# Ledger of designs, part 63: designed miniproteins, single chains

Each design is a single chain, and the fold is of that chain. pLDDT is the mean over its residues in the fold that is shown.

## One batch from the design tools (miniprotein)

Design m2187
Fold by ESMFold2-Fast:
Structure m2187 (fold): chain A 86 residues (1-86)
Amino acid sequence: MKAVGSVVARAAPGITREQALEAVREALKKVPGVTDVTVHLDEATGRITVGVTADSKEAAEKALDMVEEALRRLGAQVLERSITEL
């Protein structure tokens, strides 16, 4: 079954939308079964929201793990994680 996951994080000051998007894309290149990814950054608050759609719950969980690692390496604080099997 397909799954949709999301991660919400707070960026450290100075992180740009482009840096967040590139880090997430690079992390997800190694995860087979990811079909869609979205990244939103509110530059005023530093809130980053990443959405992932995957072919399976396992692929979505792996994708979210790699997204969280990539965001933490940028100095972001992970606030929330959710996953829903479709």
Scores: mean pLDDT 81

Design m2188
Fold by ESMFold2-Fast:
Structure m2188 (fold): chain A 77 residues (1-77)
Amino acid sequence: ASPEQRQAAADALRGAAASLADAEASRKMNEIAEQVEAGKLSLREAAERVRELAAKADPADSLILLLTAQELEELAA
């Protein structure tokens, strides 16, 4: 991914984190954003981790997480 794609992904992850009700999920989303921004995680790997968080989340947070994962997958394409 380009630096611009990584920044867009990190921004999307941080925006989603701010919207989540669950503090632990929010913290994990910010950690994923830092790893994507640093080039330590691909956008596809980040999307997989976000989908794992969605599977364990309350319905409202799960929807936000699934939409974020889809956005990361689209950026990776």
Scores: mean pLDDT 87

Design m2189
Fold by ESMFold2-Fast:
Structure m2189 (fold): chain A 95 residues (1-95)
Amino acid sequence: PKRIKEKLGLDKEEIIEEIKKELEVYLRTLEGMLEAYKRGVDVERIERSLKEELRKLGVSEEEIESLKTIEEMVEKLRELREKETKKKIEEVKKE
């Protein structure tokens, strides 16, 4: 079983806080990748990682191919993750 901290309605605020913290960590990671790429560090690894993450989030190969810059890939991932996080928070609130 996965360790999901969604345990009780009593802890909804704590669960929402954890979800928000996970998003903040993810966004900081994306920012770090973008800065490293701009400095020419791990360019190939970063490109591969961003494309794999986009695929995992359900972005089509055609859409990924249309994202010509790393800035566009990072922006797409940011938007998708923020949208998913908001949906997750609303689901917790509705329970």
Scores: mean pLDDT 76

Design m2190
Fold by ESMFold2-Fast:
Structure m2190 (fold): chain A 80 residues (1-80)
Amino acid sequence: SMEESEKLLKEAIEKIEKIYELTKKEAEKTGDEKLKKIAEEIEKEKKKLEKEGKEMIKNKVDLKELAEFLKKRYDKIIEL
């Protein structure tokens, strides 16, 4: 359903936001320029994921396809 798709997207965004906040805090605490760049890239990928995820929901893609898309993007963010 659309509600399940929206919930799945929201949960993915919330997980990425937690990673962003932790990375940002560590970058600020240490002054590590590499961590600062990683935090900026996480924020960029989060915004892209939210936009693309919303478009997928609007286009009524299957919940399975949305889940696979979100997992792939999450895995990419973890590899930063």
Scores: mean pLDDT 86

Design m2191
Fold by ESMFold2-Fast:
Structure m2191 (fold): chain A 132 residues (1-132)
Amino acid sequence: SMDVYKAAYYLIRAALSRRMYDETGDPRYRTRRDYYIERLKKFPKEVIEKALEGLETLRNYVLGKKSEKPLKEVEDAALEVVRTADSEELRFLAEHGNGRVALRAMLEGLNAEAAMLIDLLYDDIKEIAESL
């Protein structure tokens, strides 16, 4: 659903911005983090939980765990984060992302950058979702 797509997008963006703030100290990333967290608070808990479950499914699928097929909405949300990422965010993903996860994603017919981003940020995504 569009709500699951938006919730997944905001969860990934909040997590990425939090990590970028921790790495750089740039207040732009703190502002972006807070913006996306405020957007997330407007969703019903069920939508947040469904987005988180979809992101976990995508991560487990890429890690080769026996899991259901990922929801297209959460892969599309992660791909949109990659498309709209600034140069520092892309550099961070390139430097810290797991290349083996990217290769596994390609073998499974998933977008490599999207899968690598979710794997890199999953613990932050989960913490943010559970704090809402």
Scores: mean pLDDT 88

Design m2192
Fold by ESMFold2-Fast:
Parts: structure tokens; sequence; C-alpha cells
Structure m2192 (fold): chain A 81 residues (1-81)
């Protein structure tokens, strides 16, 4: 179903808390928020997440590696358009 499981939370720490709770299994993360999210998610258990899609701008290989480390059970993908 095309209902994206996106929670609009302005505070990255609140988003991370929702991901830790297991409420969110699929996440779209805008490229411009990747660094802010990585900082908020350091040391957190995000193992319930199954898919992370990053889009809306360029992403570095280092950012992708950090996201893959944060989401051990998720496929991390780029949205190319």
Amino acid sequence: SDGRKIVYISDPKELVKKLESGEITELYLPAYKVDEFIKAAEGKDLSSVKLVTVGGGPVTDEQLAELSKLFPNAKVTLYSS
C-alpha cells in the first residue's frame, strides 16, 4: 500500500525514540537530515526497522555506511529522483 510509514517529528530524538519502540518499520529520510539523524541515533537500537530510503539530495558513502551500521536489520536504499 502506498501509505508511506513516515512520522513527521521535528525533533530527531523523538523520531529515534519512535524507531526504538518498533512503531516504524519503514522510514523515508531526506538527505539533508541524514547528519542530524545520525547524531541523534548514535548508540540506539533500531533493529526493528526493515527499510530505509534516503532521497531528496546527494548522500556520501560515509553517510550510507553509518546508516547501515545504525540499521543492522534494514535495507538502506537511495531514491534517485
Scores: mean pLDDT 74

Design m2193
Fold by ESMFold2-Fast:
Structure m2193 (fold): chain A 88 residues (1-88)
Amino acid sequence: SFADELILQRALQRLKADSLPPSLQERILAFEREVAEEHRKRLPEIAELELKGGKGVEEAKKLKEKIQKEEREREEQLFAELRAELAA
């Protein structure tokens, strides 16, 4: 798909690589699918907090920030592992 092609092109740029082994491509796409599924799973909880208003809006904001931080850390770890495998 266009989305998969874009994900892989961005990964190539980030890794400064001309090509990726199929196994590393699959791992990158699996990670992006996991992130999308986790977002989908958490959306009802975030929506419920936002709909409550007042303190719920701040709780939703904190939850979003926590999720974004955890996702960034997982992405950084993934790319560190990918760099190590490409160097091997």
Scores: mean pLDDT 87

Design m2194
Fold by ESMFold2-Fast:
Structure m2194 (fold): chain A 82 residues (1-82)
Amino acid sequence: GLSEEEFEELLKLFDEAVKKKDGVTALEIGKLMLKYETDKERILLGIAMVLRGIGLLLDYGEVVNEELQKKLEELKKKIEEK
């Protein structure tokens, strides 16, 4: 599973993606939650994140924030190095 720090960083990035209407980044974060989390409540949160990302894509199209994508790629590297 994710560490507490990795989980908290993903939550912060997700909140920023939602604020910026970045459905691509929000969806990617939800998918990472589903890939690495084993706790039932966190899996359900990952499902909700994926659905929210899809909703943003339907409402706003493919809006991608470059700063958030860079932060997400850095966090992905930290998660995958384990």
Scores: mean pLDDT 86

Design m2195
Fold by ESMFold2-Fast:
Structure m2195 (fold): chain A 60 residues (1-60)
Amino acid sequence: SLEKKVKAYDEYVQQLEKLAKEMYEKNKTANSDERDKLIEEHRQRSRELREQLWAKVKEI
C-alpha cells in the first residue's frame, strides 16, 4: 500500500527533524570532545530511525 509507505516515511521525516533540533540545542554549549560524541550519536540514532523505517516498509 503506497499510502501506508507514505505515512511511514512522513513519521520517519518528523522523527529526523526532532532529532536534528535536539542535536542542534546540545551543540550550542558543547566543547570539541562533546561535539564529536554528538556527531556519532546523531549518526547512530539516524541509522536506527532508518532501520525502523525499512522494517515498517517491509511489512507493507
Scores: mean pLDDT 85

Design m2196
Fold by ESMFold2-Fast:
Structure m2196 (fold): chain A 87 residues (1-87)
Amino acid sequence: MDEIVEKILKRVKEALKNGVPRELIRQLLGSLVRRAEGLGDKEQNDKDIKEVGKKLGFSEEEIESILNLSPEELRKLADGLAKLLGE
């Protein structure tokens, strides 16, 4: 849902302002794209999302919400992250 995607994007914007490395956001972006497209190792992608999410300050519940996003929502989140990195 748009609300969850917007909440996650705001959290990432705050993390970037607080000096979190852009490489962490890139790692999250890559894992979200692979998950949305059904590519790569699912267990590794899920693990990467959990580890990066934890480093960005996401709760377990927020990480579960990300993992439960539809492919369309995952792609929307990934597009938002790409804009934050590629502006």
Scores: mean pLDDT 78

Design m2197
Fold by ESMFold2-Fast:
Structure m2197 (fold): chain A 56 residues (1-56)
Amino acid sequence: SVEKAIAKGLIFAMGGEVVEEIGEDVLRVRFPDGREVELEYGGKSEEELLEALEAL
């Protein structure tokens, strides 16, 4: 999906990596500081995804 592609691009731009794809709409992300979080990307715009990632 376009939303998944945007989410992955933003994650990688922030130095994170996708460690798992969980179902249709959720990515498990690992950041350089060692945090792992679940990002729900379904139905979100690029701006909403960026804001969600920056809040983590």
Scores: mean pLDDT 78

Design m2198
Fold by ESMFold2-Fast:
Structure m2198 (fold): chain A 90 residues (1-90)
Amino acid sequence: PPPSDEEIEAYAVEIELAVYISLLKSGQEQDVEEVKRLVERAIESGDPRAIRAAIELLELMLERPDLSEEEKEELKKLKERAEEKLREVE
């Protein structure tokens, strides 16, 4: 059967997260708001693979020295939410 809308969304988020992780590892800066958007989508998908990728993306973002303290706090809160969701779905 064709994949469900939920399966399509989970796959799409996983791919976008992989691209962002690759770009950050290559030293390309990513927009904080776009990262937050992708992480929220990963949490909402409930897919453990997408959530793990989101946690990796957040860890890479938190290594950036150019982020404001407010941005770092927001990303840390998102990481905590992603980690909680991962525990629920595993």
Scores: mean pLDDT 82

Design m2199
Fold by ESMFold2-Fast:
Structure m2199 (fold): chain A 63 residues (1-63)
Amino acid sequence: MEITDEELYEAAKEAGIEAESVEDFINWLKENPEDVGTIISKVAEKLGVEAKDLVPYFLELLK
C-alpha cells in the first residue's frame, strides 16, 4: 500500500488543517508534535485505513 504526501495533505486539509501546501503541512506537524497522533487518526479515518498503518508515512514526513 502506497500513500503519497499529497494524499496525506488532502486528507488532513479535509480534517480541518489550515495549510496551503504539502510543505506547510509538514511544517505544521513539526511545530505541533503533540497533535500528530490526533492528525494521524483523522487522516486514517478519511483514507479508510488503520492509524498504525499511517505511522511510517508520518515518520518519513517528520524526519
Scores: mean pLDDT 78

Design m2200
Fold by ESMFold2-Fast:
Formats: C-alpha cells, sequence, structure tokens
Structure m2200 (fold): chain A 78 residues (1-78)
C-alpha cells in the first residue's frame, strides 16, 4: 500500500541521517537514501538497528555505520 511505502521511505531516510551523523556525512547519506527510495529503506533501518546494538563500542558502531553508508552508495550507483 502507499502508506506502507511512504512509512518505509520515511524510516529509511531517518535511519540514513543518523548513520550519516555518525560517519560525518549526514547530508550525503540522507540524499542517497532519498534516491534509493523504498528499495533501500528496510536495509537502512536494519543497519541503524545494528549500530544501536553496538552503542557500548563506539569504534565498532562507527565502522558499522561507515559500512552501511558504503553499501548505500553502491546500491544507489552514484
Amino acid sequence: SDVYRQRTLDLGIASARRLGEITGDAEEVTELARRGGVGTGLLLLSAYNQVVGLSKDPDKAKAAARQAADDLRDLVAQ
């Protein structure tokens, strides 16, 4: 449904911004999520949940966020 698609996009964009804040590339990663659309939304939400799970290890959390940003760049084919 359109509601499900919009919700997935909104959650993906929000997750991407938080991942990008961790890597220092918030605007780039957020814009990539907008271009990836619904197709990348669940991936970004999953990646952010993994980063939150690593909150006690900042170095691992940052590495996971960087990997998620790189995966997003590859998927959007910039």
Scores: mean pLDDT 83

Design m2201
Fold by ESMFold2-Fast:
Structure m2201 (fold): chain A 85 residues (1-85)
Amino acid sequence: KAEEAVRLAREAADALAAGDEEAALEAEERAIELLRELIEEGDVAEALEALAEALEYLATHLPAEEAARARALAEAARRKAEELR
């Protein structure tokens, strides 16, 4: 599930970068649903790691200021995942 969520989040980022907002939204919603399932199953650390990887990838498609914020959120998610292990 975590790897699938990351893949879908990457697809959403690629679609957004290509200007396909509808495809981006559909992929994002599927990724969020998988992350919710991981959290519900107790795999909160795995969900946070998947979110961090998705945010790092999204940062490659964003302007510098937005990319910096996405990377900061990814670092916060990784740190929280480490605390929960």
Scores: mean pLDDT 77

Design m2202
Fold by ESMFold2-Fast:
Structure m2202 (fold): chain A 98 residues (1-98)
Amino acid sequence: MDKLLEEAERHVELFEAYVKKAEAEKDFEKAEEYIKKASEHAALAIQKLDEADDAANENPEKKDEVLSKAKELGERLNELMKRMKEIEERKKKEEEEK
């Protein structure tokens, strides 16, 4: 259980790191590659959170703690996904208009 939450948190951190790299990248093709890698880590984070929720059902004593942490990571994922979309839209405009 704790390991699944740690893996989810690591994927959220990698998602954030790639979003920041995409934002800083001046080359459009490289920025798109970073956005793709960010999306892959977001998907893995969601998968690990689902696995943690399943594991919490096997340990009722930790269920509330696991659900609280999963909600926190889920909210962080939603904010990062919103930021990634804004970056993607900005990069597309910069490519078209310079």
Scores: mean pLDDT 80

Design m2203
Fold by ESMFold2-Fast:
Structure m2203 (fold): chain A 98 residues (1-98)
Amino acid sequence: STLAEARALLDEIVSTVGLAMMLLGAPVNEVHAFSQEVLELFRAAVANPAEMASQVRRIGALVRAAADRYSFPASVQARLDALLAELGRLAQAWQAAS
């Protein structure tokens, strides 16, 4: 299902950012805060499809903020860009179906 695909992409994004943050010396509480904020935005998107595109854009902004703050390697940024683009495509499909 589209929801299962989006959850898998979200998990990959959260895991990729979390690992990069940890390897670059981020405090555990900041890694936890990032994961919780992203999960809350995703839950809000699932609960209200009309807000899905805006919540996915907010998730993208949080990912980019983390990448900028911790200076993620170009390879990690490219991976995250690809995952966010796919999540954005799924979000547009869900909003169009609603």
Scores: mean pLDDT 85

Design m2204
Fold by ESMFold2-Fast:
Structure m2204 (fold): chain A 85 residues (1-85)
Amino acid sequence: SAAAERLAQVEQAVARLDQQLAQMRAAVDADPSLIPQVIAGLEVTIAELQRLLAEARAQGDERTAALLERQIARLQAFIAELKAR
């Protein structure tokens, strides 16, 4: 179904994001001067995820919405961690 395809695409995107976050963490650990650029990139990603969340909610896709809410919270926590460094 279209809903199952959307969920699979979001789950795959989340897995890619996990790899990217690990790379970003390693990069800022090696070079803290990258922190402002990493934060800016994460804020762009959060804005896109918030748009997808609004779409999921409008379609009544509770499972995709819950997954997106968790990822947004995770990215916001990472930004807060980087700002405290």
Scores: mean pLDDT 84

Design m2205
Fold by ESMFold2-Fast:
Structure m2205 (fold): chain A 100 residues (1-100)
Amino acid sequence: SPLEELLKELLELNKELLEHIKKTGKLDMELVRKAEEIAREAVREAAADPSTPEEVLLDLQLVAHELRYLLESSVGEDIEKVIKTLESIIELLERALERL
């Protein structure tokens, strides 16, 4: 489904972000922007499909919110906190994919 493909792409981007910050101590802001845009598209697709489980929509809304936070407010944040946020996003996305 379009939603499943968006979630797979979003999961891979967030895994790439996590590996990059672990190796360099830096958040790739261009990848964060792409991930946030895809997350918003995934929320729209999930909301438009009445067959989408409510838990999946809620998890995707939380993912979009966390990515928006990283995009707007990550400058000056503790790297460990950013890593935990990305790990949480990945867990939410894996859980959403299992429920589709």
Scores: mean pLDDT 87

Design m2206
Fold by ESMFold2-Fast:
Structure m2206 (fold): chain A 65 residues (1-65)
Amino acid sequence: DATQTAIDLLQKAGFGADGAEAAVTVGSSAGSNLDENNAIDAILQANPDLSATTAIDIVNAMKTA
């Protein structure tokens, strides 16, 4: 499943379960309007300390999963 694959990929990329769940939750809530820009903004809004580059990597991983 895309959600579980995204969580697994994020954990392997160095995000803890906490960070992985937050990113996936944000991606899921953006589902109806899931564009990479909206997903990036949503991830950064949930994790303001996160860099834009990291958010882009997360979105790319979720799109591929």
Scores: mean pLDDT 61

Design m2207
Fold by ESMFold2-Fast:
Structure m2207 (fold): chain A 97 residues (1-97)
Amino acid sequence: AEELAEDALRYAELLEPENPKMAELLREDARFLRESAPDISEEERRQAEEIRRQRHETVEKLAKKKNLSEEEKEELILAADASVARLLAQSLRERKA
């Protein structure tokens, strides 16, 4: 979960000039995941890692097909990890509600 939180923060920094509201939401989700790390179940961690793996595979295939630069590929990976961080944070909030 720490890697997801870190990548969400990095992606938020990239988004801030274009979408400051989404950047703020990503920072909030990253903070929540870091604070809630001991409460994340093994099942939730496995589900998040599987979704992350599938999204990384999709980015790798797209990068090869479109001949994307390493920088463009890195941005897509950060976006993918940020999306997984948001899903995990939402799942935790719903479970705690």
Scores: mean pLDDT 84

Design m2208
Fold by ESMFold2-Fast:
Structure m2208 (fold): chain A 87 residues (1-87)
Amino acid sequence: SLVDVVSEAFLVVGIMVQEWYERGIDPKSKIEEIEKMLRELVSSKLSESLVNELIKQVKEILENAKTLQEFMDQLQKLRDEFEAKLS
C-alpha cells in the first residue's frame, strides 16, 4: 500500500540519521544523500507531487532539528501526518 511505502521511507531515513549522529556526522551535510535515497525508494510508487512534498518536509526537519531526539520527534509527527493523509 502507499502507507507501507511511506512508512518504509520514514524508517530508512530515521535509521540513516541516527547512524550519522552516532558516528559524529552532521546530518545537514547529508541532505543530498537523503533526497537521492528517498527518490529511489518512492518515485516509482508515489505521485511526483507526493514525492516532492515528502522530500521538502524531510529536508526542512534535517535543516531545523538541533538534536537527534528533536529530529526523531519531528520525523514521527510527519510520518503520522502522511499516513493519515494516505489512509
Scores: mean pLDDT 85

Design m2209
Fold by ESMFold2-Fast:
Structure m2209 (fold): chain A 66 residues (1-66)
Amino acid sequence: MPPVPPLPERLEGRSEEEVIKRLRGLLEAGGWTVLSAELRDGVVTADVESPDGQRFTVEVPGVVLP
């Protein structure tokens, strides 16, 4: 099966930095590498590398900030 990044249903944090850190932690726990990440208008866009070396751009909408 194609590798699927372990993306959360929701990203919550008190700041952009906390949200990005949380996403990075979740992906790295699954063996994925975060190459870059950016939060804009409630969406995190991240360039990630799978454990088998494939690269993807992922988007996580529904970021919750205070």
Scores: mean pLDDT 75

Design m2210
Fold by ESMFold2-Fast:
Structure m2210 (fold): chain A 71 residues (1-71)
Amino acid sequence: SPLEELRRRLQEVVDRALAEGKTLQEIAFEVSRALDEFIERHGLTDEQRDEAVRLAGEILQQARAEFKARR
């Protein structure tokens, strides 16, 4: 599924950014950029695009919690 590949990619982006000591704003920017690139490359349907945006939101909520735990 394209959405499973997206979840994996967004999680890798978050994990790398957290390991590099990036700010929450930088993490959010990198996730948004990766999401946009994925949508452009894969020609998602409107339903898949809505699900991708929701998935990115979930990943960012988890990243926010982990960022706060690491400070």
Scores: mean pLDDT 83

Design m2211
Fold by ESMFold2-Fast:
Structure m2211 (fold): chain A 74 residues (1-74)
Amino acid sequence: EKELAEEILRRVREILEAYRERAEAAKDDPAAQEALAEEIREEIRKAVSEALGKELSLEEAEEVIKKALEIVAS
């Protein structure tokens, strides 16, 4: 369980790292920031679904990440 939580958080970090340069470019553009946030959320949803072997909604993926953070911090 804890190892799965760590794996999920690792995948999330890798996605955020991959989008770092685009986030920097969008720093002063609220519309570009919102579009990036939506794209990042979708990539994270896919990665979490893949890690669990189950298709999750965006809301379900966010809940899994919250739980993973709780487990790793505990």
Scores: mean pLDDT 81

Design m2212
Fold by ESMFold2-Fast:
Structure m2212 (fold): chain A 96 residues (1-96)
Amino acid sequence: MKEEVKKFLEEIYEKDPELFYKIARAIGEKLGDEELVIKALVLLYRLRGVKKEDIENIFGKEYAEKPDEELVKEMIEWIAENTTLEELKELYEKLK
């Protein structure tokens, strides 16, 4: 189950990073995980061209300095531990 969730998330991220960030945000909001919501918002803001200085002012230096690949890896690991493939597919269909 965990490896199937990771693979599905990796495939979404490769094809549509914005959709991956929206799904991760929705999961974080649903499960009450503030870190996942912040990571998703940081990546969404970067995708919209928000500058590192502005991200640092909103979310703090730690999030502003982490590269996208590290944030995505941490998010995929957390989601795979805390979400089922069925719940993830339901969110994917609603948000795509």
Scores: mean pLDDT 86

Design m2213
Fold by ESMFold2-Fast:
Structure m2213 (fold): chain A 84 residues (1-84)
Amino acid sequence: MELRREAEEAIERAERIYRELAEAARRGPEAAEEARRRLEEEIREIDETFKRIAEEDPELAAEMHKRIGEAAAEAGRAYDEALA
């Protein structure tokens, strides 16, 4: 129960963070860089949670990886578009 709750909270947090990064990218390259710098530590915390869950429950980690990866890919695309 606790492990799954942590995973769901991490996924929701990651989705919010990457959505914020994508929104910042749409405002321009400077805003995108500022947002990425501000959110860097939070992204690291999510990565640490993912690694811990992967050791305990690989199936849950796979679900997290898919959902967080999709959010990160979308944000990365928006960031690249802002720089182009």
Scores: mean pLDDT 78

Design m2214
Fold by ESMFold2-Fast:
Structure m2214 (fold): chain A 63 residues (1-63)
Amino acid sequence: ALTPEEENISQRWKADPEGLLQELRDKNAGDVDGIASAFGVPRELAQKFLDMIIEETVRALSS
């Protein structure tokens, strides 16, 4: 079962997916360097990876 927080994220995704993605991206900005280092990729590509992971996670919670 989803937690109340996960349920809230699911509702926010349906109402404002762009705003939610931006908020989550800003919150996780510090992790981008870690991803870039771990995969040996440019920071910009690591940001795209993080955005994709966030989007897929929210989509999974909304299903």
Scores: mean pLDDT 70

Design m2215
Fold by ESMFold2-Fast:
Structure m2215 (fold): chain A 78 residues (1-78)
Amino acid sequence: MEEAFRAEVERDVEIFSNKVKEKIKDPKLQKEYTEKIRELFERYLEASLAGASSDELSRIHQEILNILKEAEKKGKEE
């Protein structure tokens, strides 16, 4: 179970990191936003494995989506 969850989260980190790299061309901003996304997914994994409520998991997921929206805005400002 834990190993399967970790693999799924790593795949999601890769997908979201690629979305950031497509939206932002500045390498420093790419690194900053991909690191933020990885941190939030790591928190999501830890919370999920600890048996956190669906409400808490949804909250973390919303934070990930907010970071992706910020990355889109930054890419448009370039």
Scores: mean pLDDT 80

Design m2216
Fold by ESMFold2-Fast:
Structure m2216 (fold): chain A 74 residues (1-74)
Amino acid sequence: SEEERLKEGIKRLEEWLALSDDEFVARMKAEVEAAKEIPPELKERFLRTLDNPAHVARIRALLEKQLEELKKKL
């Protein structure tokens, strides 16, 4: 159901946001490196973005906003 998909999405975002900044960066870098569909030049650019704490903070803030929007749909 749509409700089950929303709950699963909420749980995944909460798990990501529960990580420290270092753990978040390490996990996201691992997922980007494992992604077969992303061209190498885009991977390098994205990985470089994750080396900047200000960019990491912005990404986390966007995920927090996404989490709140998903919770409103329940």
Scores: mean pLDDT 83

Design m2217
Fold by ESMFold2-Fast:
Structure m2217 (fold): chain A 118 residues (1-118)
Amino acid sequence: SAALDAALRAGAAAGGHFVVNAEKITEEQLRELIDRAAAAGVRTLTINVKADSEEEALEIIDLVKKLLPYARERGLERINVRVDLPELTPEVRAKLQELGRENVKATPSASPAEVAAR
């Protein structure tokens, strides 16, 4: 939308960083967001994702990892992922660390784990 493009341009002008809140994101939506962000001059994109399950969180992390080369080709320097998940599992933490090693800042945003899921 024109409003999104205006917000992305404002973020680019304010230091090249843009933050998006998403409850669910598809590959096509993420590609469109990358294209619009790059066109607006955004250098760092941060995606705050609310995930209802470990599987959903892992799918989103894997999608971002898959699209890192595409984002770099389009002119983005970094994609940060913050996952808001009721229980942050060792598998989600491992995937976020893997994404971080590929020159992406990954920050988990977890509720306090009051019980271990088993």
Scores: mean pLDDT 70

Design m2218
Fold by ESMFold2-Fast:
Structure m2218 (fold): chain A 86 residues (1-86)
Amino acid sequence: SLIENLRKQVSLLLKPDYSEKTESMVNTIISEISNIEDETKRVTFSKKLLKAVKEAKSDEDLFNKLVDIDVDIGVEALKEAVKKVT
């Protein structure tokens, strides 16, 4: 339900003239968020994505904000993977 609501809110806020590159990155981040097992982290990254879409001043600005979120999700995934290795 969180991911379904996130997709709906993003689709309402996303400008139709945004580049395919930026739209693809939004979809990538939503998919990455959906794969986060920790509900609190999933909510946190969902809020970050919505904030990025709301506050972005241009297509390029949004893309850069999305890259930062992608990196943060990757770092959290790596931290979880490392915890499982002895």
Scores: mean pLDDT 81

Design m2219
Fold by ESMFold2-Fast:
Parts: structure tokens; C-alpha cells; sequence
Structure m2219 (fold): chain A 68 residues (1-68)
């Protein structure tokens, strides 16, 4: 259980980082397309929010494994 919980926490960190990297790429791409800073930022912020939610889900699974 401990080893699996550690793997899930590492996966949570990796997923969160990947979504943050995608958010930066999305911001840059939209600005290059002539979108407003507000539109580009809103799209980027949604990906960051998804990263938070995905991280929290994996951390909850890790905690459940440690409780079992």
C-alpha cells in the first residue's frame, strides 16, 4: 500500500506539471493567433484548474490505499 501510494503521489505531481506546461503552451498559441490576453488567460486558467482537480483525485486514492 505504501509503495502504491508513493506512485500515485508521483503520478499526481507529473500530471499537474504536464497540465501546467500545456496551459503555458495554450496561452502562447492563442496570443500568436491574435486572441486577447483575457481569452488566452481564461483558456490557460481552465487547464491549471483541471490540473488541481486531477492532482486532488490521485492524492485521495493514495490516502484511501494507506487507510486500507
Amino acid sequence: AEARAKELRAAADALYQALNDQAVATLRALLAQGKSLSEAYDASARLVGAGHAARDQLLAEADALLAA
Scores: mean pLDDT 80

Design m2220
Fold by ESMFold2-Fast:
Structure m2220 (fold): chain A 102 residues (1-102)
Amino acid sequence: METGLITVEAAEPLSPEAVRAMLRAVEDSGAEVLQVTVRGPKGVKTARTPEEAARAAAELEATELNIVVRADKETIERAGQAAAEAARAAGVTVTSVGVGVV
């Protein structure tokens, strides 16, 4: 098991629905979400639940999520792809997806 970091960047602010869909897609890929850093023009917040992350994204007009996960390397890669696809399915223009092992 590895600790991974999934970064998803968007051209526009993430809706609460998009954030929830992204985090669900990560968990459905088999990765354990440990924390989410929500970044926007109004600041940065750390969240531990999808609801907390969704609320923070709305408050911050967030365009970036940094999702810390625990899984095997292959699962971390799938989770990153799944998060980006969930964001796009929610109408978000994804500008960058980064996946790394920490």
Scores: mean pLDDT 88

